Designed miniproteins, single chains, continued (4). Designs and how they scored, part 98

Each design is a single chain, and the fold is of that chain. pLDDT is the mean over its residues in the fold that is shown.

## One batch from the design tools (miniprotein)

Design m15414
Fold by ESMFold2-Fast:
Structure m15414 (fold): chain A 76 residues (1-76)
Amino acid sequence: PYDLSDVTTGAGAMQRTSRLIDSSQNVDQAVQAFLAGLRLLGTLVDQSTLDSIRNGLLDRIRRDQGDDVYDAIQRA
């Protein structure tokens, strides 16, 4: 589990989530970082904003981390 209790803004949550994904050493860490970030974002932004952020993060993950991480997130 990731401690995100110090994050109070949508922008801060996006930045922290991106950094956690980028620093992930394996697929499981990347999946957990993504899920933790989206759970926090869901409390800070509306649904349409959350959907846009989710899609942007998924596109970035697929581009930077590859299909393995993308597929693992989709199965989680």
Scores: mean pLDDT 74

Design m15415
Fold by ESMFold2-Fast:
Structure m15415 (fold): chain A 86 residues (1-86)
Amino acid sequence: MKKVLSGVAEGEVRPGMTKEEIAAFLKEAAGVEIKDFSVTGPAVRLSDEARAAVAEFMRKAAEEGKELTVHVSVRDGRVGVAVTIE
């Protein structure tokens, strides 16, 4: 069964994280392998609050499936995360 979860982490967004560093953070938070990963927008650093919110969201998504496809969007100082669970 295909399930899509979406969440938004708000906080101060600063340039500095590469796409690869964001992918590594998401893999660490989920504790499972991410099947596919895409980013729309500039690479950014997340505030501690935004990181905590994203990590909690990824943990919950990982509990529902073994294969995750993750899309990260950055716009107007906000980070949106959408996860497709298979």
Scores: mean pLDDT 63

Design m15416
Fold by ESMFold2-Fast:
Structure m15416 (fold): chain A 94 residues (1-94)
Amino acid sequence: SLEELLERIRELSEEFQKVAEEIADAIAAGDYEKAVELTRKAIELLREIIALLREAIPLADPETQAVLERAIAHLEGLLKQLEEKLKELEEKAK
């Protein structure tokens, strides 16, 4: 159901925020190996959130569909930024 998908998206978004904070802490500590591992986890969480948002679209009314489509576009941009950040962190971990 739409409600179950939105609840799962909320749970994953909360987990993503915690991982993002852990990435910042790892970078501040100079632990680039840990930052790489956490960034990979953040990327996987974002991919799952995007997939669930795509599943929610056909279950929603047209106004909600437009909101979900904008959310997907925003998160796809964030995903691209994290993938680029991962490359930078992998280079620093060498």
Scores: mean pLDDT 89

Design m15417
Fold by ESMFold2-Fast:
Structure m15417 (fold): chain A 73 residues (1-73)
Amino acid sequence: SAEEKVKLFLEDAKLLEEYIKNTKLSEELKKQILEQLEQQKQLIASSKDLSDEQKELLLGRLDELEKLIKETP
């Protein structure tokens, strides 16, 4: 279901956040993660299965992860 997909996405996002906070990322790896986040944003925005509220939640979470990566030294 869409609800199950949202839950799994948020769980994966939490794991990625913990990884970013606890790992010294190379510039190449940062670039790769940012590219993956951008692709995921496009997929979420174009989804026919997600409600507007679900899209807002997931896109907001991706924006937080993008900001975190850009702010890591």
Scores: mean pLDDT 86

Design m15418
Fold by ESMFold2-Fast:
Structure m15418 (fold): chain A 80 residues (1-80)
Amino acid sequence: MKKVQEAAIKDVSARLLLVGAELEGAPQEAIDLFKEAADTYSKAGQAYEEGKIDEANELFKKGDELADEGVRLHEAWLAA
């Protein structure tokens, strides 16, 4: 269950970033990336629970890439 827990924590973290970005009026692209990251981590957690380890690992990695891009765009907007 370690990977399921990691995916759940990442999902919650992405949702917190989403809420923060929405409250700040951040660009829709950054908001959409955080939303997609949260959904992707949720799917990764489900895949881990189903024993689909390779699929779950790919989804987890995609979630990380989406969250990182969302943070990058949000930080760039804050610096502008």
Scores: mean pLDDT 87

Design m15419
Fold by ESMFold2-Fast:
Structure m15419 (fold): chain A 66 residues (1-66)
Amino acid sequence: SPKAQRILDEAEKRLKEASKVSKEEGYKALQDAVERFYTEAQDLSEEERKELEKRILDLYKKYVEP
């Protein structure tokens, strides 16, 4: 969905930028992305939520903890 893609794109931008600073900032960016996900994704299906959570964690692993 467009909303899920927007949340994912914003999470990627934050994680990528934070990873340039430090792993600690990357972890904080992950926490912020998860908090935003819980507030903005309440109207998404359970399957879309699970996929989005997984993709956010994959982005964290890619940029902060490869």
Scores: mean pLDDT 77

Design m15420
Fold by ESMFold2-Fast:
Structure m15420 (fold): chain A 65 residues (1-65)
Amino acid sequence: ASALQAAEAFLKLSRETTIPVESLAKAFYEWNKDRFSKEELLNAVSQVQFAPADRQQVLEVLSQL
């Protein structure tokens, strides 16, 4: 699976759960860091249709890891 497919699955999970987006972003990185570079994950998240506030939080969390 591609980094984009992983980001699409993350978007879907974020819409179906009450878990904070920041916590999900950390989990997303942990689940994918051995398969994709941080740059690939950041690029994939930027291509997915998150709400603007959620996108900002996800990118900030990932950039700090």
Scores: mean pLDDT 80

Design m15421
Fold by ESMFold2-Fast:
Parts: structure tokens; sequence; C-alpha cells
Structure m15421 (fold): chain A 82 residues (1-82)
């Protein structure tokens, strides 16, 4: 499962922040990151449809931010640096 893969990846690499693109796959990653206290930045694709709705709700719960489907590359880069 994406959740179990994300947990193993986080334990191995110990990231300071996690960037998640599109919704369904991001749910497991966001939950794993929250479990380790790692903030999640969510920047779903403009063409990704309504699946972004689930990750939108989970991003604030991680202490991270939801940038929305119209986020520019510059906005994503800025969020990753902060």
Amino acid sequence: SYYEEARRWIEEHKPKVVLVGDGDYGVGVTRAAKEFGIPVIVAPSRTGGVSYGTSRGLAPDSGGVYLGPFATEEEIEKALKE
C-alpha cells in the first residue's frame, strides 16, 4: 500500500517536508507524514479532477499547506523552501 511504502521511505530518508502532487496516491503519503510529524505541501494538478479534495483536507492536519490546483512552479518552490 502507498501508506506502508511512504512509512518505510520516511523512516529511511527522514525528510523535513513532503510534497504531494495529486489526490488519491497522496492520501497514504499524507497520513504517514502526519504520523511522523512531517508537514505536507499539496499542489494537485489543474487537470487532476475532484480527487484533490481528500488531500486538501489532510494537508492542514499535517501542519502543512494546500496550494491548490492553480499553483505555479514558483509557488511550489517557495513552499518547499519555507
Scores: mean pLDDT 62

Design m15422
Fold by ESMFold2-Fast:
Structure m15422 (fold): chain A 80 residues (1-80)
Amino acid sequence: LQEEFDRGVLEIALAVILVSLEKGRADREETIKMLEHLRKQARELGMDKVAELLDKAIEALKNGDVETAIEYLRQALDEL
């Protein structure tokens, strides 16, 4: 149940971040920090594919490519 609860929290957090990025109102530096935290949590839960997609989204944001980051976040949500 803890694992199931943690998955639900991760899903909600990612969905909120995705909507914020899509609306162009997200602070990139803060979003990167949040995604780094969620990537660590995904790895701790054994969600290697989700963690990999979050890593790619973080890399895209660091390069200023918000559209690519949004695409990877959508893929991460589909894996949950």
Scores: mean pLDDT 82

Design m15423
Fold by ESMFold2-Fast:
Structure m15423 (fold): chain A 63 residues (1-63)
Amino acid sequence: PELERLRRRAEALRRQIDVVEKTIEQMKKNPNTPESMIKNAEKTLDELRARLEEVEAEIERLQ
């Protein structure tokens, strides 16, 4: 069950990453978006990517 749980967590993280990436892309296209908002979104993206990397490493270890 642990491997299945980790795969579901990885899938959820990939979905969150996709949403944040699309949000950042839209923010960059809008010249009225404050630089601080883009920075905060990029920080969130980095944190999500780090979490995904940890989960993927654990999946690989269990395979």
Scores: mean pLDDT 85

Design m15424
Fold by ESMFold2-Fast:
Structure m15424 (fold): chain A 77 residues (1-77)
Amino acid sequence: PTPEEVARSVREALTWRGRPEEGERAAEAILKGPEAALEFAERQDPETRVLVYMGLAALTGDPRYLERAHEVRREAL
């Protein structure tokens, strides 16, 4: 997937959960690149962090992002 497709998916997921402002911020972070998205996620609530990590996994193919999402789900969701 492209960064734009990943950003759109994360934005839509948060919007459907009643959180459009968080969705826009997450989409912006993803479009700035993996480092910016990771830094953004660190400062967010668990739901937003999980969605950003899942997006980064799809964008980069790095399984460590899925591991991070799983950890957040176990500890906070």
Scores: mean pLDDT 83

Design m15425
Fold by ESMFold2-Fast:
Formats: C-alpha cells, structure tokens, sequence
Structure m15425 (fold): chain A 94 residues (1-94)
C-alpha cells in the first residue's frame, strides 16, 4: 500500500530526527513530543489506520518544530538545522 510506505518512511525519518535531536542536546520537551509521536504512529500503523497515523505524524511534527523554534538557543545549531529541515518536510505531507 502506498499510504503504508509513506507512513513507514515518515517514521524512519522521525527516528533519524530523534537521534539528531538527542545528539544536539535538544530540550526534553522536544524529545518527548517526537518519541510520543513515533509511538502513537507505530500503534496506528500496526492497526492499519494509515490516514490517522499520518495525521498524528503531521501534528506531532508541527508541535516539535514550534518547541524547537522557541528553545533553539539550548540546542546545538549545527544539528538542530538538519532536524528542523526534516521536520518541516514531514509537516508538509498533507
């Protein structure tokens, strides 16, 4: 299923972003939002609810971007820039 592949790709990207955010020392609130988004989306993927999984990914990504923008000074700007760009691409999946 095309939708399944999109959800799986978005989850792989979020897991990579989570790794980069952790390495950059991102605020705990940003880390928690991304982790919760991955967990919820994986559960929905297992249930075959791809549309809801994508909605959860988009909403969680938008929240992580908002929090990251507010606390960017506390995060390594070199790593944060890549994570931010990836999150923006995922948030654009509509």
Amino acid sequence: SEKKEIVEGALEALEEILRELREAGAPEEVIEVVEETIEKAKELLEKGDYDKALEVIREGTARALELLAEEVIATDPTYAADARAMLERIAALR
Scores: mean pLDDT 75

Design m15426
Fold by ESMFold2-Fast:
Structure m15426 (fold): chain A 67 residues (1-67)
Amino acid sequence: SMDDIINAVKKSLKKLGLNPSDGVSRSIAKMIQKGVSPKQLRDYLKKHGFDVSVSQASYIINDARSV
């Protein structure tokens, strides 16, 4: 479900020491469901003050798609 994807995104970002809002987490979950690339996710996160690598963004996407 969308809520499972949102929770997976929140857990992945918290493992990186980041604390996203529910709104940001929901937006990321929608982007992942629509097939966002790791670079696009990294750029989106940077706009919201979260500095992650492309490899970390790829991990977030793959983990969220596994739920």
Scores: mean pLDDT 87

Design m15427
Fold by ESMFold2-Fast:
Structure m15427 (fold): chain A 110 residues (1-110)
Amino acid sequence: SMEEIKKAFEELEKAVRRLSEAVAAHRDQLTPEQRAEIDRLLSEIVFELNLLKQAIENNESPDVIRSHAERILEHLERLKELAEQAGLDDVVRTAQESIEKAKKLIELAK
């Protein structure tokens, strides 16, 4: 239902906020190259979250909602891989939490 999708989106938004906070807390442990790539991925995640929010508010089709959520998932999985390579356990954990929330939203938009 649209109400379940809205709730799942709110949980995803909160998880991504925690992820952003974890990244900010560990920026000094990243190389300049890792920082640039993670910042780019976070910007893409935020951009897609804004599009997803608009799609939900406009009662767009489940296919449109799922498409945005899948792009968010792709960026989150890449960010988690980079965090694992950098040894940032808090970033890995918060990225995994965000991945789980994105997957839940994708399942609801089926």
Scores: mean pLDDT 91

Design m15428
Fold by ESMFold2-Fast:
Structure m15428 (fold): chain A 61 residues (1-61)
Amino acid sequence: MMDEALKALVELINTPPEQQSQLAKKLRERLGPNAAALIDEVMDQLRLPEDVKQRLVGLFE
């Protein structure tokens, strides 16, 4: 599960902002209802800035 969340985060970061919301919807379907929590956990491991974390987690809400 964590490996899938890491792949999802990398895919999302490499996606243009205009397409990130659409991709996040597909990733939520693949990762399940805990997608936001899993992505947040991976972002904490990578120590991403708070602004980036809030923006990316918001896409999964």
Scores: mean pLDDT 75

Design m15429
Fold by ESMFold2-Fast:
Structure m15429 (fold): chain A 99 residues (1-99)
Amino acid sequence: PEPVVAPEEVELLEKMREIAEYLGLSPLEVQEMVTGKAAVEEKAPMESEEDEERVKRAAERFDAIYEALKDPEMKKILEEVLEMLKERIRKEIAELAAK
């Protein structure tokens, strides 16, 4: 077994893929949406005002999709992906502060 990426990243990508397939979206769209929500909740630093607006729109899209989801299992997976991305953002902020 040769992991090309970290096990946490693989698990995150697999869960995002499942949600994307269920919703009929691309995995990149799901990643952008969930990352946007996580960034807003964790108050992640933004490089530009355009990035801030994009992140806010992604978070709004996340909320709309979450409210529209009728499958409780998919809602749980979406919540787990959000928590994993929030943890990743927290780690990145902590590492940047330590440097």
Scores: mean pLDDT 75

Design m15430
Fold by ESMFold2-Fast:
Structure m15430 (fold): chain A 65 residues (1-65)
Amino acid sequence: DAELLEEYRERAKKIAEELEKKGVSPIVSQLMGLNAAAREALKEGHTDVARELFDEAVRLARENM
């Protein structure tokens, strides 16, 4: 569900913004936000959404290796 995935992406962005305000680097904040949102999706039973968010985190990490 594309709408549900977008809701979790928005949660990831909010987490990342809060971490950046605390002095965490932008890339680390984004990775932590995506991982946190993916874990929330798993906890809420949305395994497909969680997998896609985790794949995004892996791609981001590889691009910034």
Scores: mean pLDDT 84

Design m15431
Fold by ESMFold2-Fast:
Structure m15431 (fold): chain A 110 residues (1-110)
Amino acid sequence: SKLDEAIAVVEETLDRLEAILDELLAEADRRGDRERRRAVILMLSSLTAIRLLAYEASRDPNADVERFVELVKKELDQIVAIAERVAPPDAVARIRALADETIARLEEIA
């Protein structure tokens, strides 16, 4: 049940992060900002990694919730680090707040 709760939190976070990243990608494309576009694609790749972690955890009867949380936290930290380098301050604040909220919720479950 703790793993199912953690997966549900992660899925909610993925939907909210994807919405922010889709906005950033559209803005980068509109402005012809190739560096920001590449960075957003890299952040979207980290979302794909988190989706794969959630899928694998949901299929493994021996999945460890603490290990799942550790791996998700690593991917979220990478997204924040990329955003801090290239995204506008308002977008960085939104991504950081969502990552911090998600990590706090996951650490309470683990």
Scores: mean pLDDT 88

Design m15432
Fold by ESMFold2-Fast:
Structure m15432 (fold): chain A 73 residues (1-73)
Amino acid sequence: MAEEEIEKVRRGLEEGKVDVETAKAAARALDLAGLPLEAVATALRIIGELLSGDLEGAKELAREAIRRAEEAL
């Protein structure tokens, strides 16, 4: 369910462990909330920030993904 994926993203953010698993959870949360195109775009953006070493940018994208998923539910 979308709430389970949202919780995984929140846990990663709290632990400071935003990684590919966090990007996957954010994408699944958005997809389950009925936003499949935003899911793909958000996953790619989070991975892009992680590859560039911008952990704060990755965290902000993950927070926005949770907010969007919650609003769509």
Scores: mean pLDDT 83

Design m15433
Fold by ESMFold2-Fast:
Structure m15433 (fold): chain A 90 residues (1-90)
Amino acid sequence: EEIERLEAKENPTAEDYFRLAELYLQRGEKAKAMDALVRALHLIAGEKATLPAAFVGGGQYDLAYAGLKKIIKDPEVFERVKKLIERLKE
């Protein structure tokens, strides 16, 4: 329902991709949730903004979050990204 509407959107915003990531996580579709999160990050910080390798390797999350804080200037957006990453770790 909501996923179908957001997927069909011609010009999704970062907010739309954050919502898609949350909905994919509710369905257990971690790969799609991660893709949606990366797309949201590209919209707010540019194409070179990716999930740090530390999240993929299960390593230094504190360094990964520090890197994201430099890219994401809005504290509310940063908190939302952090919450999504914590759910992806589950």
Scores: mean pLDDT 72

Design m15434
Fold by ESMFold2-Fast:
Structure m15434 (fold): chain A 87 residues (1-87)
Amino acid sequence: MTKEELMKEILELIKEIYNLSEEELKEAEAALAENEDVPMSVLENGIIVLYLEKLLKEGKISEEELREKLATMSTEELKEWIKEKVK
C-alpha cells in the first residue's frame, strides 16, 4: 500500500467513526497532506488505532479488551486480531 492509499483509508475510517461532513473531511485531508514527512509506520499505527475505535463503537470489542490488547500485543498481532474481529 502506498502512503497516499494509506492516508485515504485513514480518512475514510475517520469519516465513518466520527460521521464527518464533507467540509470536515476536506479539513482532515488538508491536515494529513501537510504532514508529508510523517513516516509510513506512524500512518500504519494510526490505521490500527482507528480500526480498534471502529470495533469498540460497533460493540465488537469491549474497552477492557482494547486496553489489554494494546498493552500485550505487538503491531503485527493487533493487525491479525483486528482482521479476525472485522469479519
Scores: mean pLDDT 73

Design m15435
Fold by ESMFold2-Fast:
Structure m15435 (fold): chain A 71 residues (1-71)
Amino acid sequence: MEKIEKVSGLSREEAEELGKKLLDEYNLPESFRYYALIEYYAKKNNVDYDPSKDDKDVVVGKGLALYKEEL
């Protein structure tokens, strides 16, 4: 979680709240939170996510920052 906070510039509470808001918007279960944020970031920036190279928490943090900006 600390890495997500650092990358997104959000507190833990803000990151969790935005993640839940995204899941509610797309009717996804909580287990899909990280997947949904990674997909959101990749789609918006036309970048490929490679789980073998990319740090999941870094990509999630970037997705949260981008989602907050779109709100």
Scores: mean pLDDT 70

Design m15436
Fold by ESMFold2-Fast:
Structure m15436 (fold): chain A 60 residues (1-60)
Amino acid sequence: SLAEFEEEMRALRQESKSLDEFRRRLTELVAKKIAEAKSQDEISQIHLLAQRILEEARAA
């Protein structure tokens, strides 16, 4: 689910030692979730959520 994906991204941020490491791992996770997506709408939501979490990480 999208809620599970958001939690997984937040966990990756906490586990990552740097923003660059988080970006690399996030890119891999996003690619995996897109491959599993069943609709274009789901792909769009994955991108929007990943962008939001990345922006939050950059602001912190």
Scores: mean pLDDT 82

Design m15437
Fold by ESMFold2-Fast:
Structure m15437 (fold): chain A 60 residues (1-60)
Amino acid sequence: MKDAIAEALEEAGYPKAAQAVRDAPTVEQAFLNAVKAAREEGVSLDELDAIVTRAAQRAA
């Protein structure tokens, strides 16, 4: 799941958010770091939710 979220963020054009997910020691920390980094890169909450949902579906 963590790698799938990072890959989806990178494909969407948010490489800093993707790296923040990869560097996180836990899945919970990965979500927190991804939200923070994505906000700094200008991602809306709706777009972030769509990216995470798609990554979760691909990882299932």
Scores: mean pLDDT 73

Design m15438
Fold by ESMFold2-Fast:
Structure m15438 (fold): chain A 78 residues (1-78)
Amino acid sequence: MKEEIKKLVEQAKKAKEQGDYVTAIELYTQAAELAKKAGDDKLAQELIDQAGDVGGQAPPEQRDALIARWLAEAAAQS
């Protein structure tokens, strides 16, 4: 699980570097879900914070997809 989280974080960083902000955020969110499943709430929060930072840097055309993703995740927690 820790190794899978590391791979997702590496892929997220690469996606962001290539300008694929939506994919980077999805990968950070997946990594955060795995961290939460492992009981590592601190790591999960750090990864969600990273996803938020990437979202803040995303161009407007990618933000609509990001907003839809965040709304879907919020609904899943309700």
Scores: mean pLDDT 76

Design m15439
Fold by ESMFold2-Fast:
Structure m15439 (fold): chain A 64 residues (1-64)
Amino acid sequence: MDAALRAEVEARLTPEQRRVLAAERALAADGAATNADIARRTGLSVATVSRQLAEISAISREAL
């Protein structure tokens, strides 16, 4: 189930990656989450956000 996979993924994330994921989820609850919006919320560059999201995606695939 998505909740169990979510918990497993979050356990493998760095604090910075958890902040990026939390910002994405908060923005998605408002209807849209772009890399630029996540960058603005976290204080990271768009390039850093893109890299962190790619790494989170890879960790999520490993959790399968």
Scores: mean pLDDT 75

Design m15440
Fold by ESMFold2-Fast:
Structure m15440 (fold): chain A 70 residues (1-70)
Amino acid sequence: SKLIEEVRELFKKGATVDEIARYIEKKFGLTPEERLRLDYYAALAEMHLWLGDREGALKVMLEAVKEIEE
Protein backbone atom coordinates (compact mmCIF):
# COMPACT_ATOMS: atom_id res chain seq x y z
CA SER A 1 0.00 0.00 0.00
CA LYS A 2 1.01 3.66 -0.38
CA LEU A 3 1.07 4.02 3.42
CA ILE A 4 3.63 1.19 3.71
CA GLU A 5 5.91 3.10 1.30
CA GLU A 6 5.32 6.36 3.24
CA VAL A 7 6.28 4.63 6.53
CA ARG A 8 9.45 3.22 4.91
CA GLU A 9 10.34 6.73 3.67
CA LEU A 10 9.81 8.23 7.15
CA PHE A 11 12.16 5.61 8.69
CA LYS A 12 14.73 6.34 5.95
CA LYS A 13 14.56 10.08 6.80
CA GLY A 14 15.18 9.35 10.51
CA ALA A 15 11.66 9.83 11.88
CA THR A 16 11.16 8.50 15.42
CA VAL A 17 8.86 5.55 16.16
CA ASP A 18 6.51 8.00 17.94
CA GLU A 19 6.38 10.30 14.88
CA ILE A 20 5.59 7.29 12.65
CA ALA A 21 2.90 6.00 15.05
CA ARG A 22 1.27 9.45 15.10
CA TYR A 23 1.42 9.56 11.28
CA ILE A 24 -0.35 6.17 11.06
CA GLU A 25 -2.96 7.35 13.62
CA LYS A 26 -3.57 10.53 11.57
CA LYS A 27 -4.26 8.45 8.40
CA PHE A 28 -6.92 6.30 10.11
CA GLY A 29 -9.93 7.15 12.29
CA LEU A 30 -8.73 4.81 15.03
CA THR A 31 -10.90 3.61 17.92
CA PRO A 32 -9.36 3.73 21.44
CA GLU A 33 -8.75 -0.06 21.16
CA GLU A 34 -6.95 0.34 17.79
CA ARG A 35 -4.83 3.18 19.26
CA LEU A 36 -3.85 0.91 22.16
CA ARG A 37 -2.85 -1.78 19.64
CA LEU A 38 -0.79 0.77 17.65
CA ASP A 39 0.90 1.87 20.92
CA TYR A 40 1.79 -1.79 21.60
CA TYR A 41 3.46 -2.08 18.17
CA ALA A 42 5.26 1.23 18.75
CA ALA A 43 6.60 -0.06 22.10
CA LEU A 44 7.76 -3.29 20.41
CA ALA A 45 9.49 -1.27 17.65
CA GLU A 46 11.26 0.85 20.32
CA MET A 47 12.47 -2.41 21.93
CA HIS A 48 13.97 -3.47 18.58
CA LEU A 49 15.72 -0.08 18.29
CA TRP A 50 17.05 -0.45 21.87
CA LEU A 51 18.59 -3.79 20.74
CA GLY A 52 20.09 -2.10 17.63
CA ASP A 53 17.63 -3.84 15.26
CA ARG A 54 16.45 -1.05 12.94
CA GLU A 55 15.09 -3.52 10.33
CA GLY A 56 13.04 -5.33 13.01
CA ALA A 57 11.67 -1.98 14.23
CA LEU A 58 10.59 -1.06 10.68
CA LYS A 59 9.02 -4.52 10.17
CA VAL A 60 6.97 -4.14 13.38
CA MET A 61 5.64 -0.72 12.29
CA LEU A 62 4.72 -2.12 8.85
CA GLU A 63 2.87 -4.98 10.61
CA ALA A 64 0.90 -2.33 12.56
CA VAL A 65 -0.17 -0.73 9.23
CA LYS A 66 -1.28 -4.12 7.84
CA GLU A 67 -3.31 -4.96 10.98
CA ILE A 68 -5.09 -1.57 10.91
CA GLU A 69 -5.80 -1.84 7.12
CA GLU A 70 -7.62 -5.16 7.77
Scores: mean pLDDT 82

Design m15441
Fold by ESMFold2-Fast:
Structure m15441 (fold): chain A 70 residues (1-70)
Amino acid sequence: EKDFKVHQILADVVRRLLAGEPEDEIREWLRKQAKELGLSDEEVDKIYETARKLAENARADSAAVRQARA
């Protein structure tokens, strides 16, 4: 199922972003996955943007909790 595979890729991109992998390496990995699944460039960009926002939210939440405990 295409949607299931897209969600797996999204989760992997978020994990890689949170692990501090360089954007260029994540984008190259994502492009390889996209080629195998027949995803368009627009779909690739949306997956990356969504993952980036999810990673930023996770970082922001962590920072907010740290400040609240100070």
Scores: mean pLDDT 75

Design m15442
Fold by ESMFold2-Fast:
Structure m15442 (fold): chain A 68 residues (1-68)
Amino acid sequence: SSLEALREKTRRVAELTIEKDPSLEAEMQELVRRAEAAPTVEEAKLELIRAANLALKVLSPQEIAEYL
């Protein structure tokens, strides 16, 4: 489903970010938890956007483009 795809994208963005900067693990895991708890596609998209914005502090747009 599109909801499951958004949750998977959020997990992958989080994984890449944590590999680059382990200090962001707790914040990224909270965003993954929120995406998994999100009952709608709209709410899950917001959590993916938050994860992408956090990822852009340490990753380039090109490194996360496939998940957006």
Scores: mean pLDDT 88

Design m15443
Fold by ESMFold2-Fast:
Structure m15443 (fold): chain A 55 residues (1-55)
Amino acid sequence: MEKELIKVTKDDTAEEVRKKVVETAKAGKEPVLDLSEASDDAKLGAIEGEEEVKK
């Protein structure tokens, strides 16, 4: 499975991060998240996106 790096910034919203994770997984790629600069809200979006992918 191809890995796609998703760089999350402090300006990204939870919804934008969640959508990007889900879209990447639907494309058959493994989302790899760089959360080093992410807001707490964006980190929650990443968790929600990963949960949606597992369903």
Scores: mean pLDDT 78

Design m15444
Fold by ESMFold2-Fast:
Structure m15444 (fold): chain A 100 residues (1-100)
Amino acid sequence: SSDDRARFRQMSTALMTTSTVVSSALDTVSRDLVDQFHQIRLDTLDRIQDYGLRGDLDGARQTVLDTLDRMGDLVRQTDPDLRQRVLGIIDRTRSLIDSL
């Protein structure tokens, strides 16, 4: 449905925007954290592509939520001030995804 397409687009946009914020935060800390983030992105792209081809919004939604959790774990290794701001963005994104 058009509503399902809108939800999928909203999930993709939210994930991309949050990924940019997380990547920028990790770039201020270490290359090892950026490398871990890159691997998370590759794994996520493969899963989302599979779910997208099947039209499985529930699978895509769960994959995004799992990815946000993995990103949060990396962010917890950053500076406290930056950590709180970025975790807040992740939490807001999680709430949006849960509402879809």
Scores: mean pLDDT 79

Design m15445
Fold by ESMFold2-Fast:
Structure m15445 (fold): chain A 81 residues (1-81)
Amino acid sequence: SEEVARLRAERRRLAAEMAERLAATEDPEERVRIVEERGRELLELEVRIYELEGASEEEVEELREKGEKTLEEDVEVARKL
């Protein structure tokens, strides 16, 4: 699982970068854009890790559904700030 380890490291790096960018951002419109773009990128990495760890097509679909719902909720929070 060298590939999984690399993807997990990349996801951690991107998550940290996203958190830093959000902490520095005062513009609500910019916050929404960051959450939509970077949150989706993080979800796609999580899906790829899940697939490489042997998740079934059904398990991947469930992860995507939960991830999309979480993204929608995070966008709503960003809009209210």
Scores: mean pLDDT 85

Design m15446
Fold by ESMFold2-Fast:
Structure m15446 (fold): chain A 78 residues (1-78)
Amino acid sequence: MTVLAGTKDFDAERALKLAQASIDEAETLLKEGAPKETVLDLLENAKKAIKQAKEKGADEEKIKELEERLKKLEEQVK
């Protein structure tokens, strides 16, 4: 596994922030009545970011919170 001290903090935190941003945007767009496709694209980006955060060793509790938010949004978009 490639884990460098400086890279670990940057990559894990960056991935978490990308996931949070994508989920927040998806929630906002759902409230505004945006097209389903636009919301689904954001949720797909959030899934990729969550996967990267897991691979980079991000906080499991934060990852779990984001996964729960993602699941709820996916159910709302159906």
Scores: mean pLDDT 76

Design m15447
Fold by ESMFold2-Fast:
Structure m15447 (fold): chain A 57 residues (1-57)
Amino acid sequence: VRDRLGELAAQAAAEASKLPPGATVTRTEQIGDLVATATATRKADGSVEVEIEVAPR
């Protein structure tokens, strides 16, 4: 589970890094009985901010 959450976050961040500043990428994946959502935002300084939410669904 932990490794898959890291992969999801890495994929979102990689896509956001290819987009212009201010762009957001959202990826959702079901991992067993959990739904994980990774949101990556490309900032004006070129950095990427990633948030992960996990919910039982």
Scores: mean pLDDT 77

Design m15448
Fold by ESMFold2-Fast:
Order: sequence, then C-alpha cells, then structure tokens
Structure m15448 (fold): chain A 85 residues (1-85)
Amino acid sequence: SLSPEELARLYAEIALRSMILQAKKEGDEETAKLFEKALEDIRKAESVEQMIETLKKYAEEARKRGDEKTARQIESIIDLIKSLL
C-alpha cells in the first residue's frame, strides 16, 4: 500500500526523530541540531535519490567534525533506504 518512496521517507523520519531525542537526552545539542537539519531536508526531498544525497551530506559533515559514530548512524539510514529499492 505504501510506495518505496513513502516507506523510505517514513523510515528516515522515524530514525532521525529517534536520534534527535537520544542526542537531546545525552546533552549533545550539536548532534541534535545536525539531525534536526537532516530531518528538515528529508521532509523537503522530492525523490529517494535526493533523500540519499541529503543523508550523505550530513554523514560527511559529522565525519568532518570527527564524529564517526554519528556519520555511521546516518549511513545506516541510507543502507536501509537502499534495501527498500
């Protein structure tokens, strides 16, 4: 009943919302803001390809900040979206 695009968006939004809540609980405001920006861009994405590009952008931003854990968490969302295609 849901298209692959609708499922990808739903999954990405749920994952990012969960990650935002966890970062806030841990007092990691910088990581929470990164996930909030990713969530806003995912909501605006017009295609699965654009959702993947958005997630790659934020994973790279996290990695440039030395946060490999956050980069890998975002990359796990990409892997799950790709598994739905």
Scores: mean pLDDT 88

Design m15449
Fold by ESMFold2-Fast:
Structure m15449 (fold): chain A 100 residues (1-100)
Amino acid sequence: SEAEREAWVEELRKRNEELDKLLNLPLEELKKRLEELTKKLVELLKEEGASQADIDALVQAVKDLLAKADDTEEDKKELVAAIKSLEAYLLMAERKKELA
């Protein structure tokens, strides 16, 4: 329903606001969180039948991001943006399974 869609959008908005607080974490904790989320996403993509090429591209993109990230506000914001994107994808995938 529209009301259920609106409630889910509001939930995602609130979660994104909480994730903005991750900028206060040390660089190493942000890198660790991104690595853990990437592992969860890889397992989900395998279950969904994603190609090995797509999985390899995702893993390489994350490795490149982690390798270049320094303890700067700009790089921390890029890591937080990546974390937000992965969290949103995982939550949407979980919701789709629950609604099926």
Scores: mean pLDDT 80

